# Designs tried in a protein design run: designed miniproteins, single chains, continued (5). Part 83

Each design is a single chain, and the fold is of that chain. pLDDT is the mean over its residues in the fold that is shown.

## One batch from the design tools (miniprotein)

Design m19077
Fold by ESMFold2-Fast:
Structure m19077 (fold): chain A 81 residues (1-81)
Amino acid sequence: SLDELIEKEIERAEEQARKSPLTEPLYLHSEVTLPDGSKVTIETIVSYNKEKNQRVIRVNVTITYPDGSVKEERRIIYLPA
């Protein structure tokens, strides 16, 4: 499902966030076509917030349906450093 795909990309980003020093933001990109012909683009930015000592994962999901309609979803996850 779409939610499972998004969760998988979040897990991948969390792994990268935990093992990377994040002196600069890390950009991840994933594209997939679902069985119904919908195209999903997931763009993830992993960064470090020094003031709060937290790793921040921002996930932007764009879904283009077969009829040409577009839906966007955004998620933010905070991890301790």
Scores: mean pLDDT 80

Design m19078
Fold by ESMFold2-Fast:
Structure m19078 (fold): chain A 66 residues (1-66)
Amino acid sequence: MKLSPEERLEIARRMREEARRLREEAERLFAEAGDDPELIRRAAQLYAAAGVLEAGAEFEEQLARE
């Protein structure tokens, strides 16, 4: 039932890859948004989602070390 350390590190790796992709999208939207409040809001949402995934990846990495 408990995931192996290797499985947890793979999950963490995928979460970090997804987070990196979301941050790249957010940064691109911020750069393109100018004064568009809807694009700014969308970019902020993607950035927040990336943060959640990074926290999840860190949690899985911590469990893999135990």
Scores: mean pLDDT 82

Design m19079
Fold by ESMFold2-Fast:
Structure m19079 (fold): chain A 98 residues (1-98)
Amino acid sequence: ELWNRFSELENRYITEKKEMSEEEKKEFKEAAEKAFEEHIKEFEKLNDKELVKEVEKLKKLLEEKFEKDPNAALLSFVISKAVLDSIIRRLKEKEKKK
């Protein structure tokens, strides 16, 4: 399950307090993107407006998690936010083409 893999990577680099290289950040971002792709597959049943709203809702929940425990969630939040922004951009581009 891709979400579990994302959580394992988060624990590895955040909980173990290991400094992540730029290459490792890229790999972690790619793993996060794949985990979000599985969630997006479920969201494809929603219309584009509803999908964007649900993705923005998830982004807000991640921001709340970061506020509650900023040290543990900082890197996960930054990467997840970048992934969510990428997904939102793709959905908006699809809408413009239609």
Scores: mean pLDDT 60

Design m19080
Fold by ESMFold2-Fast:
Structure m19080 (fold): chain A 94 residues (1-94)
Amino acid sequence: SLSDGQQAVNMVNQTTTDVIYGRITRDQAMQRMQQAIDIVNTTPRDTQIITLDQMIVSISYGIRRAQERGDTDSVRILQDMRDQIIQERDRVQS
């Protein structure tokens, strides 16, 4: 359902914020991304693309903010997170 999708998006938003503020490690961030993807995979297929696109937008905004701060470590983690979501989006489109 879209409500489960909203939970997944909120998890990604919180993970992005935690990365930027140095509250979590890269491994913890990637684990939370996998949890968010697992939630998306339980939702109806027709809503998955919209949810994954919202996640990509959220992470991309986080990347921009980290770049503006010169925080190269956060940028790298966030790019890895975004790449994982893009790969899942490509799989769903296939």
Scores: mean pLDDT 89

Design m19081
Fold by ESMFold2-Fast:
Structure m19081 (fold): chain A 62 residues (1-62)
Amino acid sequence: SAMDERNREIAEEAERKATLAVVQGKPEEALRILEEAIKKLSGEYKERMEKGLKAFKAVLAK
């Protein structure tokens, strides 16, 4: 559906921007990007982004 496509695009863009921020040494910005995206997502896309946030926090911790 159009809503699913929108959720996917939001998630992909947020993951791309967050990854770039991490690579540039800006982990706090990456976390902020993911948290803001989670607020805009729904259903399975929100759950997947929450898992992504957890993964990024784990990478930052070690």
Scores: mean pLDDT 81

Design m19082
Fold by ESMFold2-Fast:
Structure m19082 (fold): chain A 66 residues (1-66)
Amino acid sequence: MEETARASAENVVALVEAGVPGVVEAVYRGLAAVTSEELARAAAEAIAAGDVEKAAALFAEATRAA
C-alpha cells in the first residue's frame, strides 16, 4: 500500500511539473470522495508543492487510516 501511494504521488507530481492542468484539482476531488476534506486538501497542496514524500504519506493515510 505504501509503495502504491508513493507511485501515485510520484506520477501526479510528474504531471504537475510537466504542466498538465487540473491535476491538483483532480487529486483533491478524488481524495475528498473517499477521505476527509483536510487530508484531501493537504495531499493536493503537497502535490502542488512537488513534495513526493509528503504526498505519498498523505495518500497512505487517506487510504489506510494510518
Scores: mean pLDDT 74

Design m19083
Fold by ESMFold2-Fast:
Structure m19083 (fold): chain A 55 residues (1-55)
Amino acid sequence: SPLEEEYRRRRERGEEAIRRLVAANPDLSDEEVEAIRRAVDSHLDQRYREQLAQA
């Protein structure tokens, strides 16, 4: 599915962005990093659901 492929690509880009953010901010705790990952995952999941509803 094109929507599923787009969702996976966005997840990959999100992981890369988080990795870069952590590298630039070494003072972030593991708990803070987990909170950021959870927020990103939640946002991507919501966007995917919206796209599925419009398909």
Scores: mean pLDDT 81

Design m19084
Fold by ESMFold2-Fast:
Structure m19084 (fold): chain A 69 residues (1-69)
Amino acid sequence: MTPEEILAEFERDLAAAESIDEVKATVIRYVNKLQDLYDEGKLTEDEYNELMKRLGQLAREAIERLRAA
């Protein structure tokens, strides 16, 4: 799985979230996945840091969307 595929996957899942609890569960799932991939040497430090940053940005956007509804 490439960094681009991982980014597309969590972007899709966060856009599909219908509650703040779903956003939180999705974030926890992807944080664990990214940590495992980094620990296994499947992601570089730079790739891990960029994906973690993007996950946080997309999670904030999803929460703002849900709070505006």
Scores: mean pLDDT 84

Design m19085
Fold by ESMFold2-Fast:
Structure m19085 (fold): chain A 57 residues (1-57)
Amino acid sequence: SNKEKAEELKKKGEEALKKKDYETALKYYSQALDLEPNNEEIKKNLDKVLQEYIKSQ
């Protein structure tokens, strides 16, 4: 299901974020949000990663 796939993508995003691989984390969280557009937790995580990515540039 889209929910199960989004959870897998969210987990991959969390793993990338722990490694400070912000580009990979953005990719996975964005894909998860595409599957669950109204998931507030994924939106919040995506915004957090985006802010960290901008700071890392």
Scores: mean pLDDT 84

Design m19086
Fold by ESMFold2-Fast:
Structure m19086 (fold): chain A 68 residues (1-68)
Amino acid sequence: MLSTEEIIERLVREGLELYRELVAQGVPPDLAIHRAASYLAEKGREEGLSDAQIQEALQRFMEEVRRE
């Protein structure tokens, strides 16, 4: 079973991969961010993350996107 931290790390990774795929396909970066963030939040809820944990995952995702 994954720890909460491992779930967050996995979801951030999946969100970043989705963001990169969308941008590579010609989706504007702002729309790609919105779609990837929505995916991450939905999956976080399905995996039993609290609202605070989902916000933490979204913050980490946004920090990684800003590095690109």
Scores: mean pLDDT 83

Design m19087
Fold by ESMFold2-Fast:
Structure m19087 (fold): chain A 68 residues (1-68)
Amino acid sequence: SNAELLRALTEELQADPRFDAELVGDDTLIATAKPGAELALIGLTLRLIGDPRFDASLSGNVLTVRAR
């Protein structure tokens, strides 16, 4: 399910030293860039916006991702 894909994405980002990532409730991923990794977060956001399985939005240094 897209919810399982969102959990897998959360675990992947949690393992990436450039990001802090957390799953809020069962359906919302919140990710932030560590200092110096802000361009990497923008790149991640652009990739996820293009993925039809997810709704992704970036507000400042906060990326919000929801499964469709």
Scores: mean pLDDT 87

Design m19088
Fold by ESMFold2-Fast:
Structure m19088 (fold): chain A 58 residues (1-58)
Amino acid sequence: MAEEAARALSAGDGERASPAIQKAGDNGGWDYTQRAAEAALAGNPEEAAKLLEEAMKV
């Protein structure tokens, strides 16, 4: 799921990335993934990618 979210983010498709990021949150990274989804929808894919990467580290 995180890998799919990262691909959507690199393509600039925040709306497609948001659901994948939220699904990644089901595995315990929900705070970072929720913030990443919000950043993607706000048009900040770089910030969303950084937050998603942090979610994967924890």
Scores: mean pLDDT 65

Design m19089
Fold by ESMFold2-Fast:
Structure m19089 (fold): chain A 80 residues (1-80)
Amino acid sequence: SPKQETIMGFRIIALTSEALYFKKKAKKNKNNDILKKADEVLKLVEEAKKLLKQGKYQEAQKLIDEANDKLQEIQKTMNA
């Protein structure tokens, strides 16, 4: 539905912004592990965006959830 697509689109934008923020921090700190994980998040949200355009909402949601889980791991590692 257009409403579900809009909500998922906003989540993709938020995850992309957070991943880019951690990627910038990782480059500054020369943290190659975080850089790699941030790039993995960006790949997941790009694939979710493609699935969303195809109307594959359940598959897109699964990738959004995987991206969010990886992003939380990055946050825990950097704040520990």
Scores: mean pLDDT 86

Design m19090
Fold by ESMFold2-Fast:
Structure m19090 (fold): chain A 70 residues (1-70)
Amino acid sequence: TEAEELAKKVEELREERLKKMQELQDKLLEALSAGNLEEAERIKKEIEKLEKEYRAKAVPLIEELEKTLS
């Protein structure tokens, strides 16, 4: 169904976000452990960008899914 297709796309985006988030969190921990505050700040901004991009991609799909389930 259309709802199943949309749900699959949302799940794929969620999985991609999770994998990228884990990579960034590992890098953030490494930077903090090394005392590299500049790198840590850069990675925190990258995490914020990742979440913003995820929302930008996921929100339209979720709205369409909700519309289908109305």
Scores: mean pLDDT 82

Design m19091
Fold by ESMFold2-Fast:
Structure m19091 (fold): chain A 72 residues (1-72)
Amino acid sequence: MSALELIQRGIGLILRGIGLLFQAELLERRAEEASGEERRRLLEEAERLRREGEELIREGRRLLEEADKLAA
């Protein structure tokens, strides 16, 4: 895999992860206006998206680090 391919994949994963974190924040805001079971479901979905987004960002950063090592 070339350094350029690692950079492209890494950036793509980071952007996707940021998108999921933004969606999680929107669900958390919706949960503030909701009550009972709906609030709980929104918060559970937000937590799932946050964990997934954090993992994608972490993986994307690792690919960028590998690209740096190959380019050096």
Scores: mean pLDDT 86

Design m19092
Fold by ESMFold2-Fast:
Structure m19092 (fold): chain A 55 residues (1-55)
Amino acid sequence: DVEEYVEKAREYAAQGKIEEAKKALAEGAKLLDSEDPLVMTPEERLLMEAALEIS
């Protein structure tokens, strides 16, 4: 689930593991490629917010 990857990314970032956090976000982003691209989902918003905070 995208939320699982976002949570892992935030946890890694909090620990200073930025590379692991970015990898978790990349895994979550792969799941978003399967969603309807015309609608912003809650998962897409979570992933975008996490990416902005980490990067």
Scores: mean pLDDT 70

Design m19093
Fold by ESMFold2-Fast:
Structure m19093 (fold): chain A 84 residues (1-84)
Amino acid sequence: LPPRLGIGESGLRALLESILAGDWEAAETLLGDMLASVGGNVDKVAEAIARTFGVSRSTARQLVLSILTGDYDRARALARQMLG
């Protein structure tokens, strides 16, 4: 199997920091790269977020969907909960 070029903790922290900084272009690019690495599987990205930040899969999935739908206020609130 090829080495997993997947979702690392540093990439996930960069995603949340971009959200908190209001850098939505960087946040959307990082999320897009993460989704591409898992074949577009939102649940795989949500699982990685949940494991890294100690939140529920439903909370992590809500963060991913908030970014994808442009609900930036919700994404920022969830990112603050995960990092703070």
Scores: mean pLDDT 80

Design m19094
Fold by ESMFold2-Fast:
Structure m19094 (fold): chain A 90 residues (1-90)
Amino acid sequence: DLLTEASTLLGQGDYEKALELLDKLDEKNAKANTLKGLAYLELGDYEKAIEYFEKALEIDPKNQLAWENLGKAYEKLGDKEKAEEYYKKA
């Protein structure tokens, strides 16, 4: 399926192709939003990574992976206090 293919592409470092596949999925898909966040995080677009992790958490607030990577994105932006807050939620 598209989620499995996108996840494989992310693991291989093919972030742009992963994003193309994920864009074909419903905007309310929590897993798709989490994978988009991961792709942007690896591309160094921390603001977009945060946006997509927040969208994933709006759909599924129990998404531990999204909480953890939201913390990592804030850490990359230099906001250690927010990073620690989000890591505690993971």
Scores: mean pLDDT 86

Design m19095
Fold by ESMFold2-Fast:
Structure m19095 (fold): chain A 74 residues (1-74)
Amino acid sequence: MKNEENAEKAGEGVREIEREAGASEEAAERRAEHTRQATLIMNELNELVKEGKVEEAQKRHPQVPQETLDLLVN
C-alpha cells in the first residue's frame, strides 16, 4: 500500500464530512489538505521509527509533524 493513496482517501473523507456539516468549500478543502499531509507524515514517521531510523525521521520532518499532528488530533 502506498502512503500517498492512503492519505488521499483520508483527506477526501474529511472533506465529505466537513461539507455535510455545513462548512464552506474553502474550509472543507483546508481541513482535507491538513488531514492528507498529517496522514503522509505519520505513516512515514511510523515506518522509519519501526525500522529504528529515529534520526532519519526527525531529519526528514523537523518542523511540520508537530504542527500537522496537532491539527489532526484536534
Scores: mean pLDDT 68

Design m19096
Fold by ESMFold2-Fast:
Structure m19096 (fold): chain A 77 residues (1-77)
Amino acid sequence: MENVREQIEKALEVILKSSPEEAKYQLEILVYVAKEALSPEQLRLAAELLREAAERSPNPEIAEGLRAAAEEIERAA
């Protein structure tokens, strides 16, 4: 869990500093990899971290993308 949390948090830091277009692409990759590699309980953790990052995002387009990605990951769990 700790290693998964750390990896997601590092990816989210990059996404939060990216342009909206870059963030969208990175989120698509993150969702794809998460669905392939993570257990259902880890997917739920990932969704929570994505929602938390959305609340911290100063960019509304990136925040919306993070929430959409979180919902998609949660559906996969």
Scores: mean pLDDT 82

Design m19097
Fold by ESMFold2-Fast:
Structure m19097 (fold): chain A 96 residues (1-96)
Amino acid sequence: SELEELKRVVEEVVERLRPRAEEAAEALGGDKEAQRAFMEELLREAIEELEERFPELAEALRLRLKEARGELDAEERERLRELEERLRELAEKLEE
């Protein structure tokens, strides 16, 4: 199943990035801005890995990154909603 493959790839990416995120949290302490910048770099790395196999998920994550920076325009916001709705429907069908 394409959805089972998507879930596995997402879990593998998250597991790979988790120790780096935890190390950054310890090293950066209470510096929320530095932690945010580091997490944005990790997310960009994850997006690049996902682009080839799951372009819609990569696009949704890229738009979420823009939203976090306050750079999302009205058309991009609508596109993000459409992508997230589609991904949610696919996830629900897998979990049934």
Scores: mean pLDDT 72

Design m19098
Fold by ESMFold2-Fast:
Structure m19098 (fold): chain A 82 residues (1-82)
Amino acid sequence: SKEASLLVSRASGELIRGVGESVDAELRMRQEIREASKGDPEEAKRRSEEARRRAEEESERALEEARKKAEELYKKAEELKE
């Protein structure tokens, strides 16, 4: 089915977007850590730990959301196979 094929393609697109959002979160974290390192060492450590935790949470959320969206699209594609 053309409809099933399109749903599978869209699922792949959602997974790619999730990975992209995860990468963006990691890049923002690395920038924040670099900026924090220019200041007080104790404050830099605290800010770096907070940035890492935030990036992990954002990355996990983006990947989980992408997987759930892809799963729903895969289920719809499978239903079209009957």
Scores: mean pLDDT 85

Design m19099
Fold by ESMFold2-Fast:
Structure m19099 (fold): chain A 88 residues (1-88)
Amino acid sequence: MKKVVLLSTENATEIAKELEAAGHEVVATITPGASEKAELLELVNGELSDKEIEKIKELKPDLILYDDSISDSTVEKLSEIAPVEQIR
């Protein structure tokens, strides 16, 4: 079981369901309603604020999944917290 931060704007609800069906926990997302128990993070122009990055650090995720909506600078910051993987 892994704690996953899901940073996807497309198919986020379906991806969250697949992760939860596999026994993983979605701890944060940028898409309202994608996972009922996940913390909702605010994305502005493809970037997460330092406050949102700090929230992710506090959640101690095992994996961060991101899509093309997330800026390269934000991905670089997230890579210091946990392994990051790009999804389509």
Scores: mean pLDDT 83

Design m19100
Fold by ESMFold2-Fast:
Structure m19100 (fold): chain A 76 residues (1-76)
Amino acid sequence: SEEQRRRDAENALAGAKSVIEDVKKLLEEGADPSTIARKITAAYILAAAARYFGHPEAETLLNEVKKLADEAEKKL
């Protein structure tokens, strides 16, 4: 149903936002690169799911995940 799709989109977006905040903290703390990479991957999957379910904010989060991935790579 469209209502279920909207709920799935909102849940995926909320999950992506939460994991993105975790990534920001891990980058600030200078955490292990493999831990950061795993969290970036999780954020990407959740943001992509939000996009798949049609959330209008998903593209913004996907761009944010890309920027965090670029930042993490510079620390390798």
Scores: mean pLDDT 87

Design m19101
Fold by ESMFold2-Fast:
Structure m19101 (fold): chain A 80 residues (1-80)
Amino acid sequence: SLVEQLLATVESLRAYLRAHPDADRQELIAILTLLAEVAESHGLTDVAELFRQAREAVENGDIDTALALLDEVIAKLREL
């Protein structure tokens, strides 16, 4: 399902960010932008908004906030 695919992707992204806090910011922005668009196109508006907030945190260099927002995405996806 889409929810299972998004959950697996977000869990992988979170693990990657924790292992690589110096990861390419532009690549992270592109990934989070795509995830927000996918979530929005499938009616997961709250999840899409959390991905947009995580993207803004990455744009500002606030990786800790981005990780916390990804944890919120995981929690919401598990409730679906």
Scores: mean pLDDT 87

Design m19102
Fold by ESMFold2-Fast:
Structure m19102 (fold): chain A 64 residues (1-64)
Amino acid sequence: DELERIREALLNYEKPENLAIIEEYDKRLPELAERIRAGDQEAIELAERLKRLIAEAAREHEAA
């Protein structure tokens, strides 16, 4: 459900409430990077899903 909140925030990033969610995750990215370097499979999978969601949000904005 955490990824669902991020997805909705990325798709509607122009709304102030969604910007707060995006900023919260930006602050947590360094922790994810350390976990990936340690070989944490869950962190790797989460990072790949976030990358996909960001790319999807970018495509939605290009299509608009």
Scores: mean pLDDT 66

Design m19103
Fold by ESMFold2-Fast:
Structure m19103 (fold): chain A 78 residues (1-78)
Amino acid sequence: RIEEYEKRLEENPEDALAWAELGGEYYKRNELEKAAEYFKKALELDPRLVAARTGLRELGKSDPELAKELEEIEAKHA
């Protein structure tokens, strides 16, 4: 499935949802650094994207720096 989202992003690199879905796939694989990177990329494109905010919030439960970054994004785009 990762290859499917990577192909979508090759065709449309501004597809915020595809970045968030890719983050979710890496989260399932316990590749948390890649998951965080892709969720952040999704939020750069669409700061209100629920899927990316939810994913980064889950990662932030064990990473205070990610929790702070999400808090700043949510505060700015409430």
Scores: mean pLDDT 79

Design m19104
Fold by ESMFold2-Fast:
Structure m19104 (fold): chain A 66 residues (1-66)
Amino acid sequence: KTYLLTFTGSVESMIGTVLRLIGREDVEVEPLDENTYRVTYHGSDEAAEALVAELRSRPDIRVEEL
């Protein structure tokens, strides 16, 4: 699954989130803009859905499925 993440909050919050995603072996992170990232998940659909649900729960992150 591939998702587009847009960060509308603080730079510190964005950096923290991106570093956690980069630390995962089942995730590819591609920067598109200073606040926009393409994220590709190579793991299970359940793992991807759980992570996306967590990200969507945050008001400073917009998540779109590609």
Scores: mean pLDDT 79

Design m19105
Fold by ESMFold2-Fast:
Order: C-alpha cells, then sequence, then structure tokens
Structure m19105 (fold): chain A 65 residues (1-65)
C-alpha cells in the first residue's frame, strides 16, 4: 500500500508507469543524484525508459539492500 502510494506520487500521468524524468525526481528525493543513463541502468530490464509498479517495487527493494 505505502509502495503504491509512493509510486502514485511520481506517476503524474496516472498511466501506471514512471518515466526516466519521474524516476530521477524520485531518486533525487532520496538523496541519490544519478544521471539518466545511471537511472536507466538501475531500473532498466529492456531499455524502454519506463518503470511499472512491479519493477518499481524491485528497485525500491534493491535500494534498501
Amino acid sequence: SELAELFARYDTDGDGVLTVAEMRAFLRSLGLDLSDAEILALADKDGDGVVDIPEFALLVAKLQA
């Protein structure tokens, strides 16, 4: 629930995915100053430039490890 609320905060279009720009805003809010290429490498399974809710959950879990 808290994860879904966090996702929704940055999903400004409500389409169920986060863009690189939205991911950058989220990561910077955590104190992580990453480039677009680093964000893509961290969140990217296929290079499509978007992150869905399951991928976001996995990314958050990795950031907490």
Scores: mean pLDDT 72

Design m19108
Fold by ESMFold2-Fast:
Formats: C-alpha cells, sequence, structure tokens
Structure m19108 (fold): chain A 80 residues (1-80)
C-alpha cells in the first residue's frame, strides 16, 4: 500500500464504523475530506469500483484497504 493509501485508509476508518458503507455515504465522506465536488468524487468512485471488480452500490469494511489505495492513486493522478 502507498503512503497516500495508508493515510486515506486511516481517515476512512475514523469516518466509517459500519461493516458496510453505501456508495452515497462514500461520496459524502470523500467530498468532505478532500473538498472535491460530489460529481468528481462519483467519477473517482466509479473508476475505483471498476478497477476492484466490485458492485458500485456498497463497500465492505474488509475492502477498505484495497479501496483506499486505489482511490488515493486516482486522486494523486488527477490533483497531484
Amino acid sequence: MSKDGERLLYLLEQEIKKEVVSREELVEILSELFNIPKEEVKKILDEAFEKLGLNPEELKRSQLPEFADIVAELLKKKYG
């Protein structure tokens, strides 16, 4: 996992206390954490879920590490 992925994982683990988080909750959390418009976050989430081979409706807590690493990579590519 990248350093950016580890940082995002820590932030997501503080916000997400449930075993399953919805796509809508992830959009709200990421938009707030990074001050990015929700429309842009949705695009990043769609790409992350596609890369992970997951259904884009929800994320399990067990999937947070892999999710955080991919999302951090996408954020760095677009805004870094």
Scores: mean pLDDT 80

Design m19109
Fold by ESMFold2-Fast:
Structure m19109 (fold): chain A 83 residues (1-83)
Amino acid sequence: KFTLEEIGERAKEALGADGYQVIEPNLIKVTRGDETVTLSVDLSNGILNLRDVTVNGQPAPLALLQEVYDKVEALSEELRAEA
């Protein structure tokens, strides 16, 4: 029911990002300044899994990782409720 493009737009909005890139079959990369967030998607139910967060190509600090994780979990709950 969800396309990767629909989920990418929702992830961009939720994270306040500059843009996103779809990587078939199930990955979305979201860019916010020097930050890159990589998500995997289960298109059948809208479940998002946080794969990686980097800042300037290095692993994100714990505080940023926690904040991104919380936002991704909230979005995943919203997408599941809409499915």
Scores: mean pLDDT 81

Design m19110
Fold by ESMFold2-Fast:
Structure m19110 (fold): chain A 104 residues (1-104)
Amino acid sequence: AEELLRKGNELFKQGKYDEAIKYYEEAISKLPEDSPERARAYYNLGLAYLKKGEYDKAIEYFQKAIEIDPSLKASAYRAIGVAYALKGKFDEARKYFNEAKKLE
């Protein structure tokens, strides 16, 4: 599972977001429900969908990551803020950026 996450991350760095998504999804299927690795896989899925312009899917996966691992909350709220900003939802973006700042 960690190897699948690593391979997904390398594909993400290459801009191969669809391939990265497949590796993250496979990692999720092999990881325990409440594992930190599963939370990281959801977070990375969110980042990949964000790069593809699939903002609502990105937000959904960031929220799933936080539900499993609250230690990701600051990073995930920042990323959710970026997704809302890219959607032109600046009030929502500001709220998430402010929440992320409180967690630093």
Scores: mean pLDDT 87

Design m19111
Fold by ESMFold2-Fast:
Structure m19111 (fold): chain A 86 residues (1-86)
Amino acid sequence: MDPTPEVAEVAYAVGRIFYKRGDYETAAEMFELAIKADPNYAEAWYNLGLAYAKLGDYEKAIEAYQKALELDPNYEKAKKALEEIK
């Protein structure tokens, strides 16, 4: 089949596990993999922003949150995260 949504979903799920463990660097890598598999995965962009913010990379966090909002303008969590990081 053309897309492999399972790759994006699995990478996202693994990223969530590492994020919960406090392994924010590995979590970011997994969310990046999810986005590479599905660039329209707004939740993965948002969680990538959360991981970057935890790592202190606020510029990348802002970019990721903005991408989540571009994909889903009603993504209130991403909008709130952008307001809180500034």
Scores: mean pLDDT 83

Design m19112
Fold by ESMFold2-Fast:
Structure m19112 (fold): chain A 60 residues (1-60)
Amino acid sequence: MIEIDPNASDLEQLIQALRLVDAYRKGEISKEEFEAGLEKLKPSVRAFAETVLRIIEEGI
């Protein structure tokens, strides 16, 4: 039986991270709320979300 930990799989955490990036870009959440949301995710997932945001802002 798989552990029913509140820590979802890396894929589920990536989906949550992408939702935070989308909400922040649309102005639905503040920078502080975005950062607080990322803090709840694994460090690797948080780094991925930060990288995605940077690429989107730079890529236009």
Scores: mean pLDDT 71

Design m19113
Fold by ESMFold2-Fast:
Structure m19113 (fold): chain A 89 residues (1-89)
Amino acid sequence: EEEAEELLRKGAALLREKKYEEAIEYFKKALSIKESAEAYLLLGEAYYELKKYEEALEYYEKALELAEKENSELAKIAKKNLEKVKKEL
């Protein structure tokens, strides 16, 4: 809940600073507290920026699966990011 959201915000700030490995650590901590499509999307984005496209693909697929199960608007974002990463593979 609160703690997971705080970790996601800190990770997102690190992602904007291009501190991708540190951002990944925060997103993984957030996932360990509460599984969320948002956390999977942010992990996928961080791995994509590191050009680790196979890992980015895995996390975007998990984000899409969870977002669709939750009928979340994040499913649309996950689909776009999944298509983007597939073009790099």
Scores: mean pLDDT 85

